# Designed miniproteins, single chains, continued (5), part 102

Each design is a single chain, and the fold is of that chain. pLDDT is the mean over its residues in the fold that is shown.

## One batch from the design tools (miniprotein)

Design m19546
Fold by ESMFold2-Fast:
Structure m19546 (fold): chain A 68 residues (1-68)
Amino acid sequence: MDAAVRAGLELSRTPVAQAYVDALLAGDIDTARRLRRVLVRQAGRLAGPETAAVLGRDLDEAIARAQA
């Protein structure tokens, strides 16, 4: 399995990932930004810095869209 896909599946099952999605749906941007930092660190540990950087950009884009 691709390392990015594996990291995504593992992270999606964590309470942190669930809390991030819940924060975005509630419009709690400050909480989403804090949880984004935790998720990026976990992705870096699971799949390395390049995968963490990609995830970080995707999460930041989701936050930006929620603020727009």
Scores: mean pLDDT 77

Design m19547
Fold by ESMFold2-Fast:
Order: structure tokens, then C-alpha cells, then sequence
Structure m19547 (fold): chain A 92 residues (1-92)
């Protein structure tokens, strides 16, 4: 539980920074941060599939130059990770 909370917090940090890169049109930084977020999300034992899937969609949107969709999906991934922390904290 605690390990998953720490991983989810790292996903939030990475997706938030990726969102800022997307807003600035910094494709290389956005891709790097989203790839890191995806690796971390895949380590989650609970709730990781939805978070990882959303990050994969955001990464594909950035690669295709669809920054509006990438920004929306990056925000969604951040919100899903935040919801996952709340659920895990309630399980303590």
C-alpha cells in the first residue's frame, strides 16, 4: 500500500511536469517525462492499468503533435493517480 502511494505520487509529479512541457510545446521534454511516468505507473499493483493506459494515449498524442489532446490526457492521468492515492489511503 505505502509503496503504491509513493509510486502514485511520483506519477503525479511526472505527469504535472509533462503537462507544463506540453503547454510550452516542448515535445522532447514531454515525451521523456511521459515515458518515465509510464514506467512508474506500470509498477503500481492497484489502479495502474487505467493510469498507464491514459499516459500511453497522452504520449501518442504528443508524438502526433496533438498537444490539446495530450494536455487533456496528461491532466486525466494526474487526476486518476490522485484518486488512486485517496483509495489507497482509505485502505490503511
Amino acid sequence: IEEDIELARKVIELTFEAGKAVDNGDKETAIKLLEEALRVARQLKVGGDDIAGTIEEALNAVKNGDYKTAGDLTLKATMLALANIVELELRK
Scores: mean pLDDT 82

Design m19548
Fold by ESMFold2-Fast:
Parts: sequence; C-alpha cells; structure tokens
Structure m19548 (fold): chain A 100 residues (1-100)
Amino acid sequence: MSLEEKREKILEIIEKLKKELEELYNKETDPQAKEILRRGIEILEKVEEIIKKNELSEEDLQKAEDVVTAVAAAKEAVKAGDLETARSFIDVAEQLVKEL
C-alpha cells in the first residue's frame, strides 16, 4: 500500500469511528461514559486535522493508526460497561497524539 493509500484508509476509518462514537454518545445517559466518548471524538478530530495538514511519515501514519485503534478499544470497553478500561485506552490515545 502506498503512503497516500494508507492515509486515505486511516481517514475513512476515523470518519466511521467518529460516527459510531457520536451515535453512542447520543444514546448514553452515564455522564462518565459520555465524557470518555466525547474525549474519543476530540482525539479523532485532532488526528484527522494532523493527517490533513501534514505529509506524515510511515512511522507517524503508524502512530495515527495506533491512536485510532486505542479509541476503537475504548468504544468497545464503553459498550461493555468497563469505564476503567475505556478511560485507560483514551489516556493512551491522548499520549500518542502528543507524539505526532
């Protein structure tokens, strides 16, 4: 896969994951779960902007993919009611974004 193809694929995954998080956020009644979902959306928006503004290296694209993976894992933990695990994944994702 070319860097451009990898970039486009990551952006498509971000768009789908943002939509899924927004749907979960709108159905959620637990304030703690809503906070985790909102943080996930904000992280994905930051990564999307970084990818769109910059020609990222292969290593930075891999890091962006790792951020997306961590946010996806947080989503699944929220769906399972495991807010401690979900928060841990969001904390990891926030740390990875700072390294981009």
Scores: mean pLDDT 87

Design m19549
Fold by ESMFold2-Fast:
Structure m19549 (fold): chain A 75 residues (1-75)
Amino acid sequence: SMKEEAKKVLEDAIKKAEELYKKTNHPAFKQLVEELRKALEELDAGADPETVLKRVNEAFQKALEKIIEEEKKKL
């Protein structure tokens, strides 16, 4: 089902984001983990899987933008 597929994507994404946070200690990855966990809770509460996956994509984009902005300030 779409819900089971979305759940697998979210669980895998959370694991990868946690690993990146442990390696880098960058707050953008910590925030990403928190947003992904919220999305998983919404999915378990009966949210539409497509809406949840869109939120996941938005969370990744936001994390990338934050990393890019912080790196720009170091230049």
Scores: mean pLDDT 80

Design m19550
Fold by ESMFold2-Fast:
Structure m19550 (fold): chain A 114 residues (1-114)
Amino acid sequence: SAGEEGAGRAVAEGGPEAVRGVREAAEAAQKGAESGTQEDSLKGSREGARRGNEASLAGEKGSPKGGMAAGSVAMANGMAAGTAKSGGDEAGKEGAEIAARGARAAAEGGEAAL
């Protein structure tokens, strides 16, 4: 939780657009995990990575720390997409759920810090 609080505060330093993008990344990864299929987990994680990258670019304008924190959300979602591609349904779902939890914690912490 201390790491999650730190990530949320860092994303908030990037500004409201970075926080919003991290929230969108969390929602995309979570939606991908819901069906338990490799295809949906891959789609959700890829969308989460795209949203996280958009948040990183927006966050960098507010603070390099904010950009880096949002970039970590993009990286986690990218790793989840790789796991879904190679590991199938179960691994894809678990990866997307982990990425969604991390991004959600960062979004909630960021929203609270704004």
Scores: mean pLDDT 88

Design m19551
Fold by ESMFold2-Fast:
Structure m19551 (fold): chain A 90 residues (1-90)
Amino acid sequence: MKTAHLAEQPATGKATLGPVSDDTLVVLIGNAETLTEEQNKKLVEEMKKAAGEDRVVKIFYVSGKDALKNEQKLKQQGKDAVAQAQAASA
């Protein structure tokens, strides 16, 4: 498993991820300011486990207002990626 990039976007209202390859699992963490280091680590670990060994995980930290706007869109993409990874591990 690989972790690529961590970025914080507290005020700008932009979580622009650009085109993402099929080998990349994108995780958007809203309200990152309220997360402890331990909670963040646990989330990343669970996402890596779901994505599989050869998948790159990109993590973005976004302020609450901006995160909610993009969360729904990325949550759908992440849900599909997790479902595919789960089918592949069966």
Scores: mean pLDDT 53

Design m19552
Fold by ESMFold2-Fast:
Structure m19552 (fold): chain A 101 residues (1-101)
Amino acid sequence: SAVEEIKKLKEKIKKSTDPEEKIKLIEEVTKLALENKDDDEVLGAAIDALSAAVENSTDKEVLEKALEAARKLLREAEPTQEESIKAIATILRAIGKLLDL
């Protein structure tokens, strides 16, 4: 299922130390979420994966990619209020980390 694929991508994001690999994993998460725009479990899992990318990186390009992905999901997917709040929190956290660079 798309949920299980995104959960696996989240674990890879958490374990990766390569910024280029993390960017690719963020892009895969975003693609799967947008292919399943109306699936709350998929959107929730995707936002969790993007949050993990932000928390586990200090790399500018990774943080910018996660920020872009979260914004794209808010714009193009059908998130619930809870998912929207979590995506906004992820965006604010990414901005905070970028300002510390």
Scores: mean pLDDT 87

Design m19553
Fold by ESMFold2-Fast:
Structure m19553 (fold): chain A 91 residues (1-91)
Amino acid sequence: SMEELEKIMDEIVKLYDAGRKDEAAELFKKNRELIEKYLRGPEPFAVQAGYARALGLTKLADKLEEMARFFGLPDERIERYVKLGEALALV
């Protein structure tokens, strides 16, 4: 469910922020099928980073881009999805 996904994503972010990056990665892997079903892997981190950047939330944007990269999204795709997120903030 979306509520279950949001809870899992919040926990991944908390682990990452605490410097527990290996545990964050393991939790992502364990829930990969659920995440890919709704959010299509790490791409949503890059989209949300762009949205945050457009709102002036630079520290959050940097963290979300770092998370997208950490979970395996190539730099070329991160740049593309960040731009999409920035555009979405203008609508």
Scores: mean pLDDT 77

Design m19554
Fold by ESMFold2-Fast:
Structure m19554 (fold): chain A 90 residues (1-90)
Amino acid sequence: MKELEEEAKKLHAELQELVKKAAEAAKAGNYKEAIEYLKEALRVAERLAEVGKKLAETLSPEEAEALLEGMEKGLADLRELLAEAEAKLA
């Protein structure tokens, strides 16, 4: 449990850094670079979702539902940002 929580914290920090870099690139009009960071962020977020599912197995049903819902929303938000950045490049 503690190891999964620590892995989740590290993945979350990595995700935050990648999203920040993507936002900075997009503000500079560098959508190709922003897309690369967002693709990497999605990969990290999918890994974080796998860890979150394992953590959810150790939680109450109510806590597990809240965690999984948050993870699902985060992935959807990232996919939307990627689609918007790709539309700017196309």
Scores: mean pLDDT 82

Design m19555
Fold by ESMFold2-Fast:
Structure m19555 (fold): chain A 99 residues (1-99)
Amino acid sequence: MIEEEDVEKELKAKTEEGGAVKEIVKGKSGEPILKVREELPDGRILLEYYAETKEAGEEALEMAREEARRAAEELGYDARIYRSEAENIYRVEVLLTPG
C-alpha cells in the first residue's frame, strides 16, 4: 500500500542517496524555503522546495516555475512541476529531463 507519506519518505531517501545539495532560500515574505537539488543516476535533475506556510509555498511555486522555464528555454530540458500539501508542509517538485 503506497500512502502519500511513504512517497514523500521515498523521495527524501532517494535525494539523500544521490548526494543532494540543500540550501535555505527566501522569497518576498522572508519565510524560509528549503531547496534541494539532486542529479539522478539517469541524468534527470530533481528540485524540491519545502515551505511551512502557504505564502512561502506560493513563493516556492513561483521559484519552481522560473527554474523550469529557464531549464526548458536555455538548456532544452523537459520540465514537470508537481505540488502537494499536508499538515502545513507545502512541497513543490520540479523534474527536469534532458531533451
Scores: mean pLDDT 74

Design m19556
Fold by ESMFold2-Fast:
Structure m19556 (fold): chain A 71 residues (1-71)
Amino acid sequence: TSQISFPPGTPLCTINDQIKARGFDPAATYALNQSYFPGVSLQDYLKASQTCDSSLVVKSSSTVTLKLVPK
């Protein structure tokens, strides 16, 4: 299973861009790993990723490891 890790404070747009750069489905990947992003819906994530809203970042106190979903 393919995975990617991000430190605390990583912007959600950076996460989206890195998932795309690796050829994976960013929406499906976010949905599978949504528990790491409390209070951020899939639609909010997609909108923030398009606008690169720097206020939306990884809020975890530790590195999050996301399971990647293929297209």
Scores: mean pLDDT 77

Design m19557
Fold by ESMFold2-Fast:
Structure m19557 (fold): chain A 79 residues (1-79)
Amino acid sequence: SSIVKEAEKVVEDSLKRYEQAVKAGDLKKAEEIRKEAMKKLNEIYSKAPEKDKRKLAIIYTRWAIEVAGLEFEYDLKQR
C-alpha cells in the first residue's frame, strides 16, 4: 500500500541522514533526525488501516534495530 511505501521511505531517508550526521560528528543533528523519524513513523502507524498495521510495526521495529546497531557501532549509547 502507499502508506507502507511512505513508511519505508521515511526509514531509508532517516537512516541515511542519521549515519551521515554521526560520521560528521554532529550528534545533535543525529538525535534530531532519530526523533523526527520516530514521530513520523508513529503518525503513519496511528492513521494506518488495520490491515497495514502489522507490516508497519515490522518496518518500525526494523528502523529501531538499525538505529540501535548504528549507536552500538559508533559507541553512542553511553553519550
Scores: mean pLDDT 84

Design m19558
Fold by ESMFold2-Fast:
Parts: sequence; structure tokens; C-alpha cells
Structure m19558 (fold): chain A 85 residues (1-85)
Amino acid sequence: MEELIKELKKLKTEIEETLDEFIEDALKKDNPDLAEKLKFEKDFLLEVVDDVIKKLEKGEIDEDLAKKIISQLKEELEKLKKKYK
């Protein structure tokens, strides 16, 4: 449990930092439409992480489901890195 919450908090930081870099790059390239899309994606991913943390702390979801969500979030972040890097 505690280790999964730590992993989620670490993933939250990585998502925030990675997407902030992509947003800044989009703005430097005069692409505000891409920056807005990336901001929406960032907000969505961070909301998912926060929801999973809260549900884990309350015992509303099991550790196996949390591990699956973490895996999917990591895959999504890697897809974003491949697409925009």
C-alpha cells in the first residue's frame, strides 16, 4: 500500500514535469493549440493519479487494480514522450 502511494506520487511528479516541458516547447514554437491540448491531457492524468491515491488510502480499490492503473499511466506517458519528443 505505502509503496504504491509513493510510486503514484513519483509518477504524478514525472507527469507534471514532462508535460510542463512539452507545453513550454509548444508555446516557444508558437503553437498555442497544442499547448492547450497538452494542458488538458496533463490535468486529466493528474486527476486520475489523485483519484487512485484517495481510493487506495480509503481502501475503495485493491492493490492489483492500482498496479494496473499505474502501468496504464506509465504507458500513456511513454506514448506522449514518443509523440512530442
Scores: mean pLDDT 84

Design m19559
Fold by ESMFold2-Fast:
Structure m19559 (fold): chain A 82 residues (1-82)
Amino acid sequence: STDDLKANFEKISAKIIEEVRKLAEQAGIPQEEIDKLVAEINAISKETLAEISRTTDPLEQAKLMFRWLAEVVELELQALQS
């Protein structure tokens, strides 16, 4: 159901944010940069969840989730190169 999908996406995004924070802290990235990265990931996660909620096609939902993952990876790479 849509509610199950929302719950699963929220759990996955929360776990990815937790891992990103841990890895960034271990790498010695400044706290302000980590907080900015987490805020940006939270923003695109909120937008993706809203789009998933409007779509009933499982293939389109999968495409939205893969697009979200690609955006998260791009933000992580940008944070490492700043």
Scores: mean pLDDT 81

Design m19560
Fold by ESMFold2-Fast:
Structure m19560 (fold): chain A 86 residues (1-86)
Amino acid sequence: MEERKKKIENYKKGLAEGKSAFDLFLRGEGSSLFTPEAVRKMLEAAGVELPDELVERIAEALQEFYETDDFDGVARRLAEIVREAR
């Protein structure tokens, strides 16, 4: 139980930090942090390059997590995306 809460907190903290940095960057453009374009820019800034299809799926998973707080559902989607990454 404690392990699950810690995983959720770590993801929320990571998203909050990423959101804060990218929210400041995207403020002038009106783009959401969890659009495919925003996620692609975030990944490129981290030195990670993924195919557009995987970026779209990551954006969808992050948007779902932001709206639902469904950590387990998002974790499954992210695991699928990572498995498809070469």
Scores: mean pLDDT 61

Design m19561
Fold by ESMFold2-Fast:
Structure m19561 (fold): chain A 55 residues (1-55)
Amino acid sequence: SLDEQLRIAQEAQRRMPDGPVEAAQWMADRLVERGLVDPDTAQDMAQAWLDSQAR
């Protein structure tokens, strides 16, 4: 669900102090583990999210 995807993204933002790349990987893993997206899509979403945070 979109709501669950947004919650995962918000939690990843909270993990940014531990490392932005680690936060992005955590997000990708959670999206796949929860069955929300395919692994390839999860990696793409995590990369796009990480890129947006770098601005």
Scores: mean pLDDT 78

Design m19562
Fold by ESMFold2-Fast:
Structure m19562 (fold): chain A 70 residues (1-70)
Amino acid sequence: MKSPVEELRERFPDGTMTYEEAREFLKKHFPDLPDEEIDEIVKKADSDGDGTITLDEFRGALLEIERKKR
């Protein structure tokens, strides 16, 4: 399987993603996460509330998920 970070770079070369794209990405790579947790993670990454998430903010969210699974 491709790492989440590698697929993120391939799918979002502009360095940004929409709220829905981030949610779909998390569902694909972390299917064990409930939808409520996915929504909270995406909302936290979209700190400006503009519906656009940068890859740097999303990487931070991915690291928090990986930390919780250990």
Scores: mean pLDDT 72

Design m19563
Fold by ESMFold2-Fast:
Structure m19563 (fold): chain A 121 residues (1-121)
Amino acid sequence: AEAARAAERVRAFDVTLRNLGFPEDLSAPLTPAQEFYVRLVAKDVAARLRPDGSYAPPGQPPDPELTAFAYRVLERAIALGYTQYAADLAKVKAWLDSLKRPDGSYVVDGKEDPVLTALVE
């Protein structure tokens, strides 16, 4: 059940990134529309990161799934040449790694989160 939920959430994130104009082929030149949406989404995500690298709506505690989504957005933007987000990506990774066990799994509240593990790996 949880593994199926993790796969569904990863697929939902990939569909969301595709719908936001992120290309699957990172070696191809971006269309003007794809460049616009990549820049818009990466800039918005970076602007909303907390100083510790976590991502959450204002006034709410850090959200591990939204932080993992922020990681994927910034990682893809850097792969597309937007290297100015490297410092932001490093902060997000450091916060996510604070939840990481030595075996590579991610934990929230002392339990493995298979959705977070699938999203970060």
Scores: mean pLDDT 71

Design m19564
Fold by ESMFold2-Fast:
Structure m19564 (fold): chain A 89 residues (1-89)
Amino acid sequence: GRIDALLAELRALAAASTDPVVRDALAAIVAGLERYAPYLSDEELLRLLEEALRVARELLEETDPTRIVAKAVAFRLRLIGAVLDRELS
């Protein structure tokens, strides 16, 4: 479905990235989504995948490794926050 297609697109972007900082950041985003997917609804996971693709596009245009890492960490915190909101509400 749509979720599998978006995950495949993110994995492809990570694998194709020649900048090791961008590649590692994208791989971390994919790993986070896969780790926390069981704790999320399909609708919420779909929204987070669409957000991840926006972040991935920003990372591909970013040249500052500190900003690349910061954006990846910010998305990871967003993902953890979504899981916590679901579990604590």
Scores: mean pLDDT 84

Design m19565
Fold by ESMFold2-Fast:
Structure m19565 (fold): chain A 58 residues (1-58)
Amino acid sequence: MTVEELIAEAQKIVDSIEDPEEAAKALYERLGPRIRQLSADEAEEVTRAIVELLEKKS
């Protein structure tokens, strides 16, 4: 799974869940283990994108 694929999945989760707190929980549960398998730089890129998505929703 690429960084781009993980960001796309994060976008889908954020778009499908109305509550920002519930969206954050779903992101952690569904994508957390995959993000941990990335390099440090890749994990940082995905995490930054997720933070931006959640900030726009909040």
Scores: mean pLDDT 79

Design m19566
Fold by ESMFold2-Fast:
Parts: sequence; C-alpha cells; structure tokens
Structure m19566 (fold): chain A 95 residues (1-95)
Amino acid sequence: MLSKQQQLAYQVLDLIDKAVRKILDGDLDGAEAYIEQARKLTEQLSGLLKTLAQRMVELAQRMLDKARAGDEDGLAEAYYQLQLTKLQLRRLLGS
C-alpha cells in the first residue's frame, strides 16, 4: 500500500530539511541526530521511494562531512545534488 510509504517518505523529507538547517546553523551534532533518524526510517521504505530517500540521507551525510572538514565547495555541491534528489522524490509523491 503506497499511502503508508508516502507518509514515511514525507517524514524523511522533514528530517533531512531539519538536518540541512542544523548544518547551515553550525549545529553539526544536531544535524547528525536528524540524519540518523532519517536513515532508520528509510529502512521501512521500498522501491524507488527507498532509493531516493537513501540518496537524500547519503547526500545529507556528505554535507555534514564536508561541513566538518571546512570544505565549502564540497558542501555546496552536496547541497545542490540533495535539492535535485528532493525534487525527484517530491515529483514521485505528487507534490
């Protein structure tokens, strides 16, 4: 049933958005906690929703790693790729 999967995917989107805000605010520990929560929820997804949600988690983790390293160019690239993946997931969800 797709509606339960869609609800989980929206929860992943919300957690990733919170993680990104924490990274940009310099709260890297707070960002890591949200990324960990999002990763656990992606395990309950299936098919293309799981693939896109996992990619968003991987890209948010990359943003966190680049922020910790002080790599502003790498952070910007990961953020751009995350926005593209988020757009793909939103289109799949019909929003």
Scores: mean pLDDT 88

Design m19567
Fold by ESMFold2-Fast:
Structure m19567 (fold): chain A 65 residues (1-65)
Amino acid sequence: GMVGSVFVARDQQDQAVALIFKHKSNFQYLLKNETKGKTAPTLEQAVAEIEKLAGVQIASVEEIN
């Protein structure tokens, strides 16, 4: 199925850390060097989990398409 929105999460050096996909009921996120995506109920929680797992601070989250 088509995702509604896609976001790129970038660190303080403007490096892409994760992709975030908005679905009907949740957000799926995929870290740059991982093959398995995870889910969070909100965009804010997805970003917080990405920061915790990657050990970086997210400086920007930009919607692409």
Scores: mean pLDDT 81

Design m19568
Fold by ESMFold2-Fast:
Structure m19568 (fold): chain A 93 residues (1-93)
Amino acid sequence: MELSELERLAEIKILEILIEKGPQPVSVLAQEVLKWLESQGVPREEAVEVISDVWARMLADGLIEVSLDEKTNEWIASASKKGIEWLEEEKKS
């Protein structure tokens, strides 16, 4: 699988998790995506870099939102309206 396709699949997976499960701690989300990429045959080191690059891009593009929960001191990720619309378009046959 090409790197660009891995990055696209990781973007889709991140948004699917956030839409299906609602807002998630960043650490929990990262672990779930990492395990999924490893299940696709991606080595751990490459999977970590793919997640890091995809995460930075999705934040910059406004596909995901991150907020600090001051009560738990955890960073919580959620899908933005733009992210939900992007995923629906990507799944359109």
Scores: mean pLDDT 82

Design m19569
Fold by ESMFold2-Fast:
Structure m19569 (fold): chain A 69 residues (1-69)
Amino acid sequence: MGVARVPVVSDQPLDYVVRDADGRVVAEGTVPAGSSTLVLRLPPGDYTVVWTNRLTGQTGETPIRAVPE
């Protein structure tokens, strides 16, 4: 199994959706406001995290890589 550790710093709570290389949703959830690390347990490979600010509706994307452990 692979793991991706994603540092998150936001003044507002964020919704996230993780997409694989084929654009399929493999994980989703919410992170609270503040500083945290989102730990995702995924098969090794490249993924994209799509963030949505829950208060403003603004979106962003972060490329991530799940590495074998």
Scores: mean pLDDT 82

Design m19570
Fold by ESMFold2-Fast:
Structure m19570 (fold): chain A 68 residues (1-68)
Amino acid sequence: MSPREQAQAQMQALFDELFSDPSLTSAQKSAAIDAFIAIQQEWNDNPEMPAEEVIARVRAVVDEVRAA
């Protein structure tokens, strides 16, 4: 798989893990969705952005949501 395909698979796995977590509130899940959409939109607008940078931003969102 390409680095971009691997990053998409990792993002999907992180997304599924967050949304299957019963300890997270609807507000936390909504905030995560909004952040993921923003990251995905920025990546679509800047396709030269490294997949590693995109996945790092997604991981930061996951950590922030879980810490809240």
Scores: mean pLDDT 77

Design m19571
Fold by ESMFold2-Fast:
Structure m19571 (fold): chain A 79 residues (1-79)
Amino acid sequence: LSADEAVARLREGLAGVLPEEVAEALVTGVRSMLQAGVPLPDALALARRSVLDAQRDGEISEEQARAALATLDALAAEA
């Protein structure tokens, strides 16, 4: 799975699931980590923590967090 493909699939998987601002923050974070040479599994693990933090802080619902985590888990399985 290429960095560009992972970023594209993450953006697609989060579209309509998370608020646009939260989705773009996650996509930008993962893209920046991959551009800095962070391995995809590590970038996705940090994105998972960000999703859980957003849920804890009340920025997203439990259902939105579960859907976002499912997208991240699917990408991690191909990493």
Scores: mean pLDDT 84

Design m19572
Fold by ESMFold2-Fast:
Structure m19572 (fold): chain A 55 residues (1-55)
Amino acid sequence: MKEREELIKQMNELQDRGDYAGLQQLQEERGVRALRESIEAGREASRRIAEERRR
């Protein structure tokens, strides 16, 4: 997808500049987004299970 290609391009640009702090920050921001999406999916599943148990 285009988003993945843009991310790889940004990482390469930071690496070429020797900005390893910026590279680490970008990776952490992307990891936080993926983790947030995973947490929301887990919350929805737990909510569904809890609702079934209440019936």
Scores: mean pLDDT 69

Design m19573
Fold by ESMFold2-Fast:
Structure m19573 (fold): chain A 69 residues (1-69)
Amino acid sequence: GAQVVVDEENKDIGEKAVALSKEGKVEEAIKLLEEAGLGWAAENVRISAEQGWPAKLVTLTFDPPEAAP
């Protein structure tokens, strides 16, 4: 599935988004991430939902992807 990575500062928001996504509340997860200024993470969740893939969030150490900011 798509990767969703958040900074340590946004870890709590990331964890809430993961919980929402696991419950199938994908749109709530997207909105939460967008409101937090994590538009890139929100877009990955949206893409996963469109493809029917479960979104996975990395909430440990922020390591930005090589091809995307």
Scores: mean pLDDT 64

Design m19574
Fold by ESMFold2-Fast:
Structure m19574 (fold): chain A 87 residues (1-87)
Amino acid sequence: SDEEIERLAESFVKLVESLIESVKAGKLSVDGAVTVVRAYFRELVEALGREAAERVARIAIEKLKEKYPNDEVAKKIIEAIEEEMRE
């Protein structure tokens, strides 16, 4: 459902926000955050199928670009998600 896709997109945004916070706190490397977000997207594909997972990721990316337009960590995580969607 569209409501489920939106809820999952919000959860994905919260995961990325947690990763950004962890990197800025020195608890996680940027490469580590990229690894986590790629794994999370692959798990969404396994659970939902490719088409639904990509819909979730696209909504999450749009929200992240709006919230964090000048954040270098957010930019690298978004680029990693976009790369996983192409592969």
Scores: mean pLDDT 88

Design m19575
Fold by ESMFold2-Fast:
Structure m19575 (fold): chain A 77 residues (1-77)
Amino acid sequence: SSDVVAAQLEDFLRGLSDEERRAVLDAAREEAERIPDPSARQQALEHLQRAERALEEGDYAAAARHLTEVQEIIERA
């Protein structure tokens, strides 16, 4: 389930350095920007922006949920 994926991603993000977390966000952004459908691309980028803000606030659970939504949008595109 998406909840299980988000929980595992939260633990993963907590174990990374700030530099490694930025690399994860940069990779996700690159994939999101390649989405051909403008609507899906906008939704993915909005979730990515929320994930970035959550990480800045130290909210790894929120960041993991938003990154999981980015991945689901990419998989549907």
Scores: mean pLDDT 87

Design m19576
Fold by ESMFold2-Fast:
Structure m19576 (fold): chain A 81 residues (1-81)
Amino acid sequence: SAMEKAKEIAERVLEALDGLEARMASRKLSREELQTYLRGLDRALGALDKAIKELGETPALEEARKRLEALKAELEALLAE
């Protein structure tokens, strides 16, 4: 139950990140788009941190968090240009 929920959350996060990476690869995002996606990643990080706190630090959730934090840092770097 808890392990299955953790896996489902991790898979959904990874799927969303794959979709965002595909959008970034297809064209250069505007500053407004970067800000919108960054806000979305911040909300996803908050939800993921809550899930980790409630369900425990599973490898799937930890990997999803690391990939999300890495992509957030990439978007922040693009906004700083």
Scores: mean pLDDT 82

Design m19577
Fold by ESMFold2-Fast:
Structure m19577 (fold): chain A 96 residues (1-96)
Amino acid sequence: RVQEIIERLRAALPSLDALDREIVEKAIRLMEEASEEEQRLGVEAFERAAALAKRIPKASAGTAVSLEVIADNMDKSPETILLATLMAHGGALVQA
């Protein structure tokens, strides 16, 4: 499942702007370098983020809500960078 997530992230890279591409590439690298337990937590976080992303409204309002949710989680664990990146791009990855 980790490999499937990495492959989806890699497939999305050509459709992202330069800044978003760097963020996604960093998330892929962190996931590849993570321990087995961290990878498992990353998969769980991705699944939760993908479910949450589907519930976030579109447009600027949806972006603001996403940023608030990401900010609330960023200081809680090292995996929050992965969670933040996957949440921000999860919708685009599903639609690709």
Scores: mean pLDDT 52

Design m19578
Fold by ESMFold2-Fast:
Structure m19578 (fold): chain A 120 residues (1-120)
Amino acid sequence: SAEEILKEIEKAIEEAEKIREKLKDESLSKDERLKLVAEAAGKAIEVAEKVLEYARENNDEETAKRVEELLKKFQEELGELIEKFEKSTDEKEAQELAIKAVELIIEFLEEIKKLAKEMA
């Protein structure tokens, strides 16, 4: 249901915010930072795809199109941040890029949440 999807989005936002806090730890390796970002991104894509499927099942073509456009933009912007992160040789820059990536994930989830609320 739309209400169940909304609850999953809210949990994904909460977990992404916890990951953002964890990324402030300067002792984390580059691999550990990438795994945390990947975890947050994977969950964000999963819940966005559930919103997309629900919109399609309910013949809400406009919401489905909006979710598809948000997913495409999100994946392009996140991909650019990950490329910069992988090329970074400075630990402080890698930390800042990982935090920026999770902030992008949170912003994306908040936009998906607004669309899910319109369907509930």
Scores: mean pLDDT 90

Design m19579
Fold by ESMFold2-Fast:
Structure m19579 (fold): chain A 58 residues (1-58)
Amino acid sequence: SAADRAAELVRQGRGGLGAVLAGRAGLDKETAYRAAKEGGANDSEARNMGEAAELVRR
């Protein structure tokens, strides 16, 4: 899934690309946050990824 792919990008240290992927795939803020957490991000990083994904998602 797009969430799994975003989590994998976070695991690889590519959180910015993960946020773009999540947003382009239409994932909401909460789903992107959960994907970042699954990828090993801390709460602050995961919140930032959720916000970024929401901004990309249009």
Scores: mean pLDDT 84

